Designed miniproteins, single chains, continued (2). Designs and how they scored, part 91

Each design is a single chain, and the fold is of that chain. pLDDT is the mean over its residues in the fold that is shown.

## One batch from the design tools (miniprotein)

Design m7014
Fold by ESMFold2-Fast:
Structure m7014 (fold): chain A 160 residues (1-160)
Amino acid sequence: EIEELEKKYKEAKTRYDAYKVASDIAQAVIEIINDPEKGRKLLEEAIYKAAKGARESPEFGELVVTLASAIHPGIGKVLREAIEKALAASTDEQIRKIAKEGADKMVELILSLSPEEQERVKKTAEEVLKWTQSNMDYWKKVYDELKKKYEEARKAAEEA
């Protein structure tokens, strides 16, 4: 019973973390169109978080890539390549360098699009942002409730 509660709250945390990072990516994409320098910095941090999370959970990595691909297939492809390189990395410094290279590639991709295509990407990113924020709120509530139940059950077992 305690092991099943632990599995459920960890699964909820994985979903919460994935939607949170996908939300960060969507926000960074919107910002690139308005302010490329600020958007690049936000995207670098989001890719770094995605790479770190994917190392701990393949399910996290696949969900984030799927959500990023919904914004634009090219964004999802660059993110997948960054995650794959980060899995082979031995140091945090190497992961940060991979995240910077990924961010630079995504910025170049977005800014190489026509103004009409940039506007479509921005609108899609805004819809993905709303959707991921709604899912983040839901999974945070599920995670908080399940974690509390797990901690209560564990404490009861330690006192028995």
Scores: mean pLDDT 88

Design m7015
Fold by ESMFold2-Fast:
Structure m7015 (fold): chain A 72 residues (1-72)
Amino acid sequence: DYVTFRIYVPGVSALELYDKIQPLIDKTPGAKVVRLVHPETVQVQVPKSLAEEFVKKLKELFPDASIIETAG
């Protein structure tokens, strides 16, 4: 059971954001980048049990991040 998030950080490209979030993805079991939505959005999938912690850690790394839960 998974949650899908769309992540946007002002002034950061989709590719740059992809690179910057890789350490967090690697430390979150079962999390993966689903796709880059150019120019500036990254879509990630996270296990539902870890979704709250993932969002908290992401906000610690990027306080100005827009993180929206989506259906897919």
Scores: mean pLDDT 82

Design m7016
Fold by ESMFold2-Fast:
Structure m7016 (fold): chain A 72 residues (1-72)
Amino acid sequence: MEEIFKLFDKDGDGKISRQELYETLKSKGYNPSKEEIDEIMKEADLDKDGEIDFEEFKEMLSKPDSKLHDFI
Protein backbone atom coordinates (compact mmCIF):
# COMPACT_ATOMS: atom_id res chain seq x y z
CA MET A 1 0.00 0.00 0.00
CA GLU A 2 2.62 2.59 1.06
CA GLU A 3 4.80 1.68 -1.97
CA ILE A 4 1.84 2.35 -4.29
CA PHE A 5 1.16 5.69 -2.55
CA LYS A 6 4.86 6.61 -2.91
CA LEU A 7 4.61 6.10 -6.70
CA PHE A 8 1.80 8.69 -6.86
CA ASP A 9 3.41 11.13 -4.37
CA LYS A 10 6.16 12.35 -6.71
CA ASP A 11 7.38 15.29 -4.58
CA GLY A 12 7.23 13.38 -1.26
CA ASP A 13 4.97 15.85 0.56
CA GLY A 14 2.64 13.07 1.80
CA LYS A 15 -0.20 14.15 -0.52
CA ILE A 16 -1.23 13.27 -4.07
CA SER A 17 -2.23 16.21 -6.27
CA ARG A 18 -4.49 15.94 -9.33
CA GLN A 19 -1.41 16.45 -11.52
CA GLU A 20 0.60 13.68 -9.79
CA LEU A 21 -2.37 11.28 -10.10
CA TYR A 22 -2.67 11.99 -13.83
CA GLU A 23 1.07 11.70 -14.56
CA THR A 24 1.51 8.48 -12.55
CA LEU A 25 -1.40 6.74 -14.30
CA LYS A 26 -0.07 7.90 -17.68
CA SER A 27 3.41 6.55 -16.83
CA LYS A 28 1.80 3.13 -16.15
CA GLY A 29 0.31 3.04 -19.67
CA TYR A 30 -3.20 4.29 -18.84
CA ASN A 31 -4.86 7.24 -20.59
CA PRO A 32 -7.14 8.70 -17.91
CA SER A 33 -9.64 11.31 -19.03
CA LYS A 34 -10.20 14.57 -17.14
CA GLU A 35 -13.59 13.13 -16.11
CA GLU A 36 -11.97 10.00 -14.63
CA ILE A 37 -9.43 12.07 -12.68
CA ASP A 38 -12.26 14.31 -11.42
CA GLU A 39 -14.20 11.22 -10.22
CA ILE A 40 -11.18 9.82 -8.35
CA MET A 41 -10.44 13.20 -6.71
CA LYS A 42 -14.08 13.64 -5.62
CA GLU A 43 -14.19 10.16 -4.03
CA ALA A 44 -10.89 10.58 -2.16
CA ASP A 45 -10.93 14.28 -1.15
CA LEU A 46 -12.81 14.01 2.16
CA ASP A 47 -11.23 17.16 3.68
CA LYS A 48 -11.88 19.22 0.50
CA ASP A 49 -8.32 20.59 0.20
CA GLY A 50 -7.94 19.33 -3.39
CA GLU A 51 -5.31 16.70 -2.50
CA ILE A 52 -5.38 13.02 -1.47
CA ASP A 53 -3.54 12.02 1.70
CA PHE A 54 -2.49 8.46 2.61
CA GLU A 55 -5.58 7.75 4.77
CA GLU A 56 -7.95 8.96 2.03
CA PHE A 57 -6.03 6.85 -0.50
CA LYS A 58 -6.43 3.69 1.63
CA GLU A 59 -10.16 4.35 2.14
CA MET A 60 -10.63 4.86 -1.60
CA LEU A 61 -8.91 1.54 -2.42
CA SER A 62 -11.13 -0.25 0.15
CA LYS A 63 -14.27 0.79 -1.82
CA PRO A 64 -15.19 -1.81 -4.50
CA ASP A 65 -16.80 0.82 -6.77
CA SER A 66 -13.87 3.25 -6.66
CA LYS A 67 -12.85 4.55 -10.09
CA LEU A 68 -9.21 4.02 -9.07
CA HIS A 69 -9.77 0.23 -9.32
CA ASP A 70 -9.99 0.65 -13.12
CA PHE A 71 -6.28 1.59 -13.01
CA ILE A 72 -5.01 -0.59 -10.13
Scores: mean pLDDT 70

Design m7017
Fold by ESMFold2-Fast:
Structure m7017 (fold): chain A 73 residues (1-73)
Amino acid sequence: GDVNAADSAGLTRLHWVAIFSKGGDEAEVTAKVRELLAQGADVRIRNKLGLTALELAERAGVEAVAAVLREAE
């Protein structure tokens, strides 16, 4: 479905949450990640730089998001 749609840079909704969640409310951000996963978001999708949403979250230092993404297979 549309949950896995990528923009011109190959960024899905999971990638965008990983990038823009730094400094946000941790509970709201992790709830959004879980909602996207429940909607069928694919954690294996890589952007045009070859990065997954997990790799972006780790680079951004958003450990709460990274932890939720590590549990998804």
Scores: mean pLDDT 77

Design m7018
Fold by ESMFold2-Fast:
Structure m7018 (fold): chain A 85 residues (1-85)
Amino acid sequence: FDAAARGDVAAIRAGADVNATDEAGNTPLHIAARAGHLEAVRELIARGADVNAKDKSGLTPLDLAREAGHEEVVRLLLENGADES
């Protein structure tokens, strides 16, 4: 999770579980998307992250990227199967 928050692509590659959740239900992809770490988002998707995972508030990585104004992350998520509706 710290690696996703920092955008540390090498640490994400070394990580064992890209779909693990924290106490709020956030995956590494949620954290990277909110932070705007485009390369970290790309690496997590490449490693099989669920682009439509919902946190405990029902928010997806796409929702968090849009809320934070990270247009490039929004586009990347949509290109990789994130639902718009």
Scores: mean pLDDT 76

Design m7019
Fold by ESMFold2-Fast:
Structure m7019 (fold): chain A 124 residues (1-124)
Amino acid sequence: LLDAARNGDLERVRELLAAGADVNAADAMGTTPLHLAARNGHLEIVELLLEAGADVNAADHLGYTPLHLAARNGHLEIVELLLEAGADVNAANTETGLTPLDLARRAGHDEIVKLLLEAGADTS
């Protein structure tokens, strides 16, 4: 499931979920299929994983959530979808305390910055 989510193989993700694959199975770093789909901009796979019960707030070993990765990489529609699914807009990574808003600002993704602020991101 991780490789299919990383590679954008929508049909393979669908097949594996139908066969009973664990939607929340994480690798040794705590990376889930939802992290990989969100990081790589695979919107339809993000939709399918969330429908299958993926943990929208899954944190890897560094505290990064799917929302952090989508925000960092400029995937506006995925950020919208994750927020609609209940993503914690103020999730902070473990190493540096960076939020999705911090990552979007650092990357210059102004539309994502606006969306995160509208969703209640802390401005303190």
Scores: mean pLDDT 84

Design m7020
Fold by ESMFold2-Fast:
Structure m7020 (fold): chain A 58 residues (1-58)
Amino acid sequence: GEKLTEQIKRLMEELGLSQKEVGDLAGVSPATVSNALRGKASQKTQAQILAALEEKRL
């Protein structure tokens, strides 16, 4: 399966969202989104960001 980091990158690109906009949707800072995109955020934080992007896509 695709890694959470790769899923976040793909959805962010598909939706045309900035790190700030993703952070606003997920309730995290833009720096946290940047860390998630680099695979440096916790699994829980990556899952939270991914869930927010999937909800926005619907």
Scores: mean pLDDT 82

Design m7021
Fold by ESMFold2-Fast:
Structure m7021 (fold): chain A 71 residues (1-71)
Amino acid sequence: PSLALKAIEELAKLGEAAVQPLVKLLKHEDESVRNAAAIILGGLGEAAVEPLKKLLQHEDENVRKAAQSAL
């Protein structure tokens, strides 16, 4: 329903190039957007693993939870 959620769906089509934009969306205020970004990052496989592991050290617990869900 949000513009950010639609952006996540489009980013999924970009493969590895989508990793950094999706990582930024894990910090979004909308939990549905964070969950969608985590699902797509998890679907990208190996290319997303290293960036997601770095986010496990993030100071925002919502970002850490989303990164853990994507791994």
Scores: mean pLDDT 76

Design m7022
Fold by ESMFold2-Fast:
Structure m7022 (fold): chain A 78 residues (1-78)
Amino acid sequence: DAYKYLEKGKKAYENKDYETAIKYYEKAIEIAEKIDENSLLVASALYGISKALEKLGKYEEAKKWKEKALEIYKKFLE
């Protein structure tokens, strides 16, 4: 079900509804983190929030979310 919210977030982003995209990505993270905080799904949702925040002009906030996503991606490079 976390994946369902990730897909809804992507569709909202494509429709330029960036605030709705962020809400769906947050729900995806909330569900996925109960299983594994370092999952690629969590990283994808964090990156999605970052991109949506950039579109809303919230660059400093976007940078923090992007850095969290990159930390997870680095853990998967081993």
Scores: mean pLDDT 82

Design m7023
Fold by ESMFold2-Fast:
Structure m7023 (fold): chain A 112 residues (1-112)
Amino acid sequence: GATPLHRAAAAGDLAEVERLLAEGADVNAQDALGNTPLHLAARYGHLPIVEVLLAAGADVNAQNINGETPLHLAAAVGDEGIIEVLLAAGADPTAKNKFGLTPEDIRELNRA
């Protein structure tokens, strides 16, 4: 199930994210969909939280139940700032989700 860190990351609550990480919250915990807190921060456009989670050792290439990485979710939203930060942190732009789509494939689909 979703942890407090998942909820804080999705909500954009930076102070709560920092508090939970200081208390030893698992930065790579997966919810029922296989999403990590980094997936949710990327999906909801919370750049400062993406940066804090990466600094805390978040797996930039973690895959959810759909084979989606945080970069796939950032590409679906079209958040260029988060895309740039994830790529700088070592996100794999060639990773394929369960439909064989890369993050770049998703970006191109969203231009239509």
Scores: mean pLDDT 90

Design m7024
Fold by ESMFold2-Fast:
Structure m7024 (fold): chain A 68 residues (1-68)
Amino acid sequence: IEEIQEKILKLLKALPDARLSARELARLLGVSQSTVSRALKELEKKGLVESEVVDGVRLYRLSEKGLA
């Protein structure tokens, strides 16, 4: 879980304007969508990522706090 959280943060820091679904992140990182979804929920609780729903899909981005 900790390793996957760090990988997600690094990917989002490389693409700060990007908004990615859990499925897209899972594909890019080569892990299951359930693993990514769990990590994203933990990162969102920490305030390091933000989420929004667009066309019924939840998209995630790096927060201002996550950039620090």
Scores: mean pLDDT 80

Design m7025
Fold by ESMFold2-Fast:
Structure m7025 (fold): chain A 61 residues (1-61)
Amino acid sequence: GPEVLGVALEDYEAKTPEELSIKKGEVLRILEDLGDGKVLAQTADGRRGKVPGSLLAPIPA
């Protein structure tokens, strides 16, 4: 299916076990829009968690 990708605009440190720590410039696969401004994302190394959607810039397919 069509892959939805985003790039991290800045570093983010997870505040809860459900959240994902990411680095600026990291490309993430967006798995689900959770509402309330957060998305479920996966890193290239297979880590998954919630991140603020505002930290991600969409990458065109």
Scores: mean pLDDT 80

Design m7026
Fold by ESMFold2-Fast:
Structure m7026 (fold): chain A 113 residues (1-113)
Amino acid sequence: EVRDEYGRTPLHGAASTGLPFLVEELLKEGADVNAKDDYGRTPLHYAASIDKSKDPSLKNIPKEEILKTVEILLKNGADVNAKDDEGKTPLDLAKEVGNEEIAKILEEAQKKN
């Protein structure tokens, strides 16, 4: 499995940019939906923490694409309870950046686990 200098896989990158089609293609190629980088973060942590207000490159990504990215990761077995090295779940990160709609999706997914 190819990883960058931060231990991130291609799936981490696709999830961090809110690109649902690329996330789906990487999962079809056998990407590990729960791969952890050097910070203990999974692709779901990155999708949940997308902050369009702080990254101008993300301002043109529709909210619906980000929601779809989260849903695809969850459908493919992403662990909603995964904690990073700071003890934070994807839900904790979504709340920190104010992604209320993503936070609701993650809260519902936690009830199913």
Scores: mean pLDDT 81

Design m7027
Fold by ESMFold2-Fast:
Structure m7027 (fold): chain A 107 residues (1-107)
Amino acid sequence: GTPLHEAARAGDLARVRELLAAGADVNAKNAAGLTPLHLAAREGHLEVVRLLLEAGADVNARDNNGFTPLHLAAAHGHEEIVALLLEAGADPEAKDKFGLTPADLAA
């Protein structure tokens, strides 16, 4: 992954802000197809999710298994992030590679 993937996964808000200001690709995909938004949503970093969305992150980006950030937030029980992603236009009916919606994965 990029430095932005690492900062988003770690919840390092200051580092995410620095990297975005330096022109980091907010929608970069790692080898698994995960964007920084996927990682922040999976790990429960609400303010990093907010900052990435403000920076133009694709709320409906799909990884190699068809998971969106909403799938990962729901699967990990991050209710505030689920709400934020839905407000930002996340598709609650998006199906992963196995035909499952975010609601099907909800903790």
Scores: mean pLDDT 93

Design m7028
Fold by ESMFold2-Fast:
Structure m7028 (fold): chain A 64 residues (1-64)
Amino acid sequence: MKVGDEVVALHDYEAKTPEDLSFKKGDKLKILEIVNEYVIKAELEKDGKVLTGLIPKIYVEKVE
């Protein structure tokens, strides 16, 4: 995975801190930053809103 890649959520995730992003299984996200080997910063467009935050890399996979 790299910055600009589109990923899909494999499971629901509930944010545990204000910096985290909540999402649901099947949501599509765009990678904004690879923070480390376990965490990425991602963008989610849902219900006409653009949300950004930190997510665990293990909860998502690259689309294609």
Scores: mean pLDDT 82

Design m7029
Fold by ESMFold2-Fast:
Structure m7029 (fold): chain A 60 residues (1-60)
Amino acid sequence: GPLRAVAVSDVTAQSPVDLSFKKGDELLVLGRLDDGRVVAQSLKTGEVGVVPSSSLEIVE
């Protein structure tokens, strides 16, 4: 299933496919991209987008 993660920093979307979030927000990692980014869903807003994997810490 999707991995649970927590944002370690604030991120502002730079393009329409990117996701914005705040440090401490919870996300589900839905998939991994080959460029070091992941597809994630914000548990706060329900929005899905692309995020840098370095901005997330996997909880389990």
Scores: mean pLDDT 82

Design m7030
Fold by ESMFold2-Fast:
Structure m7030 (fold): chain A 123 residues (1-123)
Amino acid sequence: LGKELIKAAAEGDVEKVAELLEQGADVNAKDKNGNTPLHYAAAAGHLEVVKLLLANGADVNAKDKNGNTPLHLAALAGHDEVVQMLLAAGADPNAKDNNGKTAEDLISDTSAEDIVKELLASI
């Protein structure tokens, strides 16, 4: 269930995300790198999946093994509507990754776009 939920969130499959959550999938399931369904949906810009996960109790400030929150990944990917949704849901804009960088710091680093590409390719 957790691995299927992560995949559905990464693919933007709103109906499958809803079905898996109804079946009791852990909304905060983590993969080997500490990424949750919300991390993948935010990185991919899937606004409707982000809304659905937040409505089902997703931890808006969950950190992966690198200290990245969903806000870091959405900002890095340039998904402005997802960034606004996460902030409205209580995302901490001052949260720092393991390198001491906020989401705003990552936006200024053009090389950081490859992190999102690598994450989405790991599905």
Scores: mean pLDDT 82

Design m7031
Fold by ESMFold2-Fast:
Structure m7031 (fold): chain A 63 residues (1-63)
Amino acid sequence: MEAADLEAVAVRDFEARTPEELSFKAGDRLRITAVYDDGRVEAVSLATGRRGILPLEAIEIVG
């Protein structure tokens, strides 16, 4: 795991299947807080303040 502080936007919808995962919609803004070496990230939804794990593939890093 590598700590991060990056802005991102969701490029697709994602539905959480566990309490550790974060649900979001395409176009939602996220702050990435950690990157894993297995293609997952931890992020915070800027709209809701919720934190969770999601696939890096579902987001685009901006800025």
Scores: mean pLDDT 80

Design m7032
Fold by ESMFold2-Fast:
Formats: sequence, structure tokens, C-alpha cells
Structure m7032 (fold): chain A 127 residues (1-127)
Amino acid sequence: ALLEAARAGDLERVRELLAAGADVNEADEFGTTPLHLAARAGHLGIVELLLATPGADVNAADIFGLTPLHLAAAAGHLGIVELLLAAGADVNAADLVDGRTPLHLARAVGHEEIVALLLAAGADEAA
């Protein structure tokens, strides 16, 4: 229910489910959390709500080692990258596929504004 609401961009349903005691860090069989889904899809308001929820794991990694920051950076969602970094996201988190960081993914797609933001946040250029 919470994963579906986060994927769909249903902000009010996410709010209702969290108020009813839904686990903010709920993960599917792939380790995908509501924060991963909202970050990938560009649902800024849902990312903000999830990060404001006590116990939210900003650095949750799926089975590939991808964090919400990897997904937001790859998808080009600048505002979500800003929110995740402000919430303490690990700018140098490396995936399990090839040690790719959010910076690697942003550069691969050509999201220059996100590349600049990640570097300003302490991303390792040598990675």
C-alpha cells in the first residue's frame, strides 16, 4: 500500500498510511523503499514527507546497492537531490554493480546541474 502510493504520487494516501502506522522504510523483494520510488518518479512532496517521518532511512540500499540519491541523480530530479543531501544522504554511496556513485550516474546521463550540486556536496571526482 505505501510502496504503491509512493510510486503513484498519491501524497494524501502516503500521509494517511504513515499516520496509520505504515513502516516508512517498508521494502519490497528487491529492497525498494517508498523513498526509492518517490525519488525515481520525481514526487518532490512525497520525498519531503517521507524524510520528515521519524526513522526514515535516507540511505536505504536496494539489492543492487542503489540508494534514493542514485535514482534521483540518474532521473535528473534536482530538487529531490537537494532534499536528500540536506537529509544526510551519502553522496559517495557506491552500487554493487560497478561501484557507481550518484555522481557517475548524473554524469552518464548529462545532468550538469546535479553533477555540480553533488561535487559541491563532497562527491569524489576521482571515483
Scores: mean pLDDT 90

Design m7033
Fold by ESMFold2-Fast:
Order: structure tokens, then sequence, then C-alpha cells
Structure m7033 (fold): chain A 56 residues (1-56)
């Protein structure tokens, strides 16, 4: 379903994998989707923004 826990976990998992592999394109895509600054860096603030987006 839209904005389910499954969707939230899927996005967070993709960010973790992208961070491990240096996949800045995947990180940038998530940043764009959330309307955040696009710099290709997966920090804790980005991960918290994902959780907030799916919880609000």
Amino acid sequence: SKFSDESKEAVLEKLKEAEKNGDKKTIAAVQKALGLKVDGVADEELKEAVEEFFSS
C-alpha cells in the first residue's frame, strides 16, 4: 500500500545499499523525491527525513 511500513523499509534499505556502494544516483533520487538538497550523500538526516515522510 501507499506509504506503508514495507515501502518505508524498502526506501531505507535502498539508501543503506547505495551508501555502502557509493551509488550517489540512488541517494539523489530519494533526496529529489523528498524535496531535499540533492548532494548524493546518505546521512542520518536523510534517513530521518524518509522515516518522517512515511510516518506523517
Scores: mean pLDDT 75

Design m7034
Fold by ESMFold2-Fast:
Structure m7034 (fold): chain A 81 residues (1-81)
Amino acid sequence: AKEEFEKGYEYFKKGKYEEAIEYFKKAIALDPNYYLAYYLLGEAYRALGKFEEAEKYFKKAEELAKTEEEKEELKKLEEEL
């Protein structure tokens, strides 16, 4: 899950959003509670102009960030992007 997420993030940083989506989906398949992968999946869909998909994944990320620590990590990622 973490390795797939990191590979997805490298593709995302390079602007390769379709490849990034494939790896974030792999991360989610391995860890369905991986809220950071849902958040970046939303950002990748937004970058492709798929705003409805982006909104769904952002909502899922917010739902899964349950603890204060998870919410802080999500907030830091949002501020970075």
Scores: mean pLDDT 78

Design m7035
Fold by ESMFold2-Fast:
Structure m7035 (fold): chain A 76 residues (1-76)
Amino acid sequence: MKITTEEAAALFRELDKDGSGTITKEELKAYFKKQGKNLTDEEVDELIKKYSKDGSGTITAEEFVRYLKEKYEIVG
């Protein structure tokens, strides 16, 4: 699956509903449901642990883009 840098940024803004600059566990879980992937709370926690470098339990824009680059080809 290919995704543009602009689409990645737009997706982050859509998921960051409170404008905090981070994606919460609930927002990330909702994203995966839209992608047809029903992750458990434990699977979402493991994903956040892998990509969240500050241990806050949230994902920043930069960490989310890193996740997308690992799972999908980013173009543009």
Scores: mean pLDDT 72

Design m7036
Fold by ESMFold2-Fast:
Structure m7036 (fold): chain A 70 residues (1-70)
Amino acid sequence: SFMSIEKLKEAFSIFDKDGNGYISAKELSSVFGLSDAALEHMIKEEADIDGDGRIDFPEFLIMMVRKMTD
């Protein structure tokens, strides 16, 4: 089942260790269980529209929805 927005905010805050509003590929690998290469590809091609390798909260929501829908 999909997580609520509140739970996704909590998860994002846990992964946003720097408190800067972005999460890194390392944090996302623990969420999605992906290899570094697959996660980097997902961030760069699917979720990171500006190509900076960082995911903000709206992009995190998009990634979670896409991953859950398969």
Scores: mean pLDDT 62

Design m7037
Fold by ESMFold2-Fast:
Structure m7037 (fold): chain A 105 residues (1-105)
Amino acid sequence: ALAAGADPNAKDSRGRTLLHLAAEAGDLEEVRRLLAAGADVNAKDLFGRTPLHLAAAAGHKEIVEELLAAGADVNAKDIFGYTPLDLARDNGHEEIAAILEKAAA
């Protein structure tokens, strides 16, 4: 578990928040805690990636659903023009791709 007293919107040297790290790591409990603490669901790292991009790329279906429920921008593009859907497809996460397609429609 990450420290409960950490600023949820603080960024590391790569522009990543704790929500980015929890989403990439598959830590669903920490994602829920950070969102409840006021973490910006649409925060962008130095590559323009949101937590939703990282969860989709990593294959964390339940985290993708939690981020979408919290108002994550399904159409957000990183600096290369990739959406979370593009990253899910590129990494072979077909169930996540289907969820993101429905959310974008």
Scores: mean pLDDT 86

Design m7038
Fold by ESMFold2-Fast:
Structure m7038 (fold): chain A 104 residues (1-104)
Amino acid sequence: MSPLGRELLAAAEAGDLERVRELLAAGADPNAKDQFGLTPLHLAARYGHLEIVELLLATPGVDINAKTTEEPIKGYTPLHLARLAGHEEIVELLEATPGVDLNA
């Protein structure tokens, strides 16, 4: 994973919208994955960062259906994590997004 990918994951988890924007503009991979297979979209959805979810969904090439790879959250999509965390506005946004897997 590139250094930009690691910083993007950290910024998405922290809710740092401006840093996410800067890193994406610098060419950070919007689909960067941590050791659990969590992408920036997973982290923003899990932690309730609606504006970062909106920015990532507007980013070309984002995998809105990316699945985690490691237990205890293996096979979870961003929509699944938003539902589990109770972030209703993010759930509504993801469910309205073309191409989303509603069976998450």
Scores: mean pLDDT 85

Design m7039
Fold by ESMFold2-Fast:
Structure m7039 (fold): chain A 90 residues (1-90)
Amino acid sequence: MPVILSEEELIERHRETIRRAQEYLEANPDADTPETRRRLLEMAEALRELAKIKGIEEARRYADEAIRAVEAGRLEEARRHLRRALELLE
């Protein structure tokens, strides 16, 4: 049976996902690989969910823009949007 997480547990889970993805992306700043795209999407989705929980609509918008940028192959644009979303959620 799936485990139902509390709001605090969900926040910490999303923060951990963001930290792990950010660590990889910081180590691979200019990489355009399937792994890089996967990590960008993981970070964007976690930031989007964290923004929803915190009610910060501007951060959610940046996370959504990052997802669209990754899908379009614009990885530098995606990284900029993720950074802005992260700054709003700190």
Scores: mean pLDDT 82

Design m7040
Fold by ESMFold2-Fast:
Structure m7040 (fold): chain A 72 residues (1-72)
Amino acid sequence: AQSAAELAAGSRDIRDYLTRIPGVGPATADRLIAAGFTTIAQVRNATLAQLTAIPGIDRATAQAILDAAHDR
């Protein structure tokens, strides 16, 4: 894994990653980043409760985000 590329593309990489998840659009990805989820590792360590606390994210979308983060 290219650690330097991940660091350099942090916000863009996580946004691109999140928008690939079913039910997650650019606006939802932006809200996640604004809430402090700026890396894939932070998303993987997130709880369902933390994700559903973000405006515009329902339980189904939060579960899809966690499933996608743990499938890779």
Scores: mean pLDDT 72

Design m7041
Fold by ESMFold2-Fast:
Structure m7041 (fold): chain A 81 residues (1-81)
Amino acid sequence: LTPEERAALKKIFDKFDKDGDGVITKEELREFLGPHGYSDAFIDRLIAEADKDGDGVIDFDEFVAFVSKDPNFAKTDVSKL
């Protein structure tokens, strides 16, 4: 990712990280994806793919890694926010 893309993702991440703990919960991710018609099963899969530690949350590095693996995800969501 470019520094600009990483900064844009950080701003999006920070908007959902309301607690400032450096992680996004399943509920926060659902609030983000819910208006786009994504199912709980799909969200669970996204968390499982990004959550390498298996703690049920996604940190910024996991989020960036997921976005880097699927660049279409980042482009779609950034343009909608």
Scores: mean pLDDT 65

Design m7042
Fold by ESMFold2-Fast:
Structure m7042 (fold): chain A 99 residues (1-99)
Amino acid sequence: GGPTPLHVAAALGDLERVRRLLAEGADVNHRDENGLTPLHLAAWAGHREVVELLLEAGADVNALDKNGRTPLDLARLAGHEEVVEVLERAGAKPSPLLK
């Protein structure tokens, strides 16, 4: 499917909207047409507090997009060290396709 409101809020770092959408039952693990989850978008954009909230809500820390990239891979590519540390503490692994 296409991006959800949760994808948009995660990409923008809108912490209050992310919290509200999750409380309303938004699917934290919904994959858009590119296989991206909200966690992928928050990680790429460097939104640490949104990443933490999505993980608390049960986001798959090792979800793969259609290019075989994890949220950790995207945070590393974008240079977001604080997000990398949060993801690694949550058990994130690099994509096996990038080794």
Scores: mean pLDDT 87

Design m7043
Fold by ESMFold2-Fast:
Order: C-alpha cells, then structure tokens, then sequence
Structure m7043 (fold): chain A 101 residues (1-101)
C-alpha cells in the first residue's frame, strides 16, 4: 500500500467512505489492516466504526484488525462508534472482544 504524506492509506479512505468492494480488493492485495495515520493514529477500523459501516467493520475484524487499537487520544473503535450512536457497530465490536473499560 502507498500511504500519503499523512500516513493515510487507500484502506483508510475506503473504510471511511463505506466502499465495501474497494476495502475487499485492498485487503486481497495485502493492505495493512492495522495501518495508523500520522495525524490521529487512527486505523481503518476507527474510521469505519466512526462512520457506522457495519459490513466494513465486520470485514476488517475478519482480516485481523485490532479491535482495541487506540488513537493518539486513547480512543478505540468502540469509543468512536458509541459517540456516533452506531448501536449495531457497538454490538459487533463487543462481540469481537472490544474492551468496554
């Protein structure tokens, strides 16, 4: 994967935008599922969870995404999904080992 000057990978962008097909293609090409951007330390899972993209969250977790990854503020994907009110994403993250503490 080519990252831009901010450490944003194509996988970050696809996850944020809800482009499920593009996420699937990038993962098949060996995209780093746990890549952190250089600004906030966010992973693709943080961005998908914040945006409420349930199927992308599921796909990232199936491909080894760290469910408990922390950004530079100490926020996890679970924290972002809760703040955004994405109840189905919150439930999915908890079922996949997200720490509620």
Amino acid sequence: DAADELGLTPLHIAARLGDLERVRELLAQGADVNAKDSVTGSTPLHLAAAAGHLEIVKLLLENGADVNAKDIFGLTPLDLAEVAGHEEVVELLLKNGADPN
Scores: mean pLDDT 87

Design m7044
Fold by ESMFold2-Fast:
Parts: C-alpha cells; sequence; structure tokens
Structure m7044 (fold): chain A 57 residues (1-57)
C-alpha cells in the first residue's frame, strides 16, 4: 500500500523513520499498535512511523 507523509516528523529512536511532508512510502507491516513499518521510496530506508501521520494514496 502506498502512503504519503502528512507532516515532517523526526525519528525518536533507531527503529523509527524520519519523514518529510509529501514523501511517498510503501507500507510493509500494519501489525504494531498506532505505528506502521514503511519504506521510503526516495531513500529506500525502512522504519516505524505513527499511522496518523500517513495518508493512503
Amino acid sequence: MLVRALVDWPAQSEDELSIRRGELLEVLEETEKNTWLVRSLETGRVGWVPKSFLEEV
């Protein structure tokens, strides 16, 4: 599933992914409560992001 970042958000831990508003990401897993595992289409980096900061494209 493709999603777009709604806000700029700095990663708070090593397992999280920093995102920029408008960035396109691929959702890999939706198993964690309130967070999704995503891959950045710009950088190829993978990490957890709060799902409330993401919008389906």
Scores: mean pLDDT 82

Design m7045
Fold by ESMFold2-Fast:
Structure m7045 (fold): chain A 63 residues (1-63)
Amino acid sequence: MVGDVAVAKRDQPKVNPKFLGLKKGDKVLVLKELNSDWWLVQSLKTGETGYVGKGDLEILGKE
């Protein structure tokens, strides 16, 4: 999963500077799996990096 592209399954507001704000359908690159609940990702739309909940993402793979 690190290096994979994932898509947001639902809208996620940016609640603080460490979290990434996402809209449903936004694609992200998985940079690091921090723990069972949180991943560090980069938005492919904005280039911003931040934390998102693992359960809010669907993995699409490296393409």
Scores: mean pLDDT 76

Design m7046
Fold by ESMFold2-Fast:
Structure m7046 (fold): chain A 106 residues (1-106)
Amino acid sequence: SAVVLSELEQKLLEAARNGDVETAKELIAQGADVNAREPETGYTPLHLAAEYGASVELVKLLIENGADVNARVTGRGNATPLQLALENKNYGLAFVLEEAGADLNA
């Protein structure tokens, strides 16, 4: 990939994949962009949280700090976080995303 992420964004993407709420909170407090994208996938922290089944607490933290609930990835059928949560049967996360205004067609 031609995109170089900052250390903060790299750590935030990893925290989101791992469901690490405390690390994500610290990185966001340090100015990490909650809408940063993985170079390979185009995944945002919210995509990773939705796909890998992170806690409802982490998803809410990302949304409260300005995560785009309708962000699409360009390499995977324009998937949104809600679509990834539903595909992985993470219905609790899907509910939180819908309450925050996520739409399958947005």
Scores: mean pLDDT 82

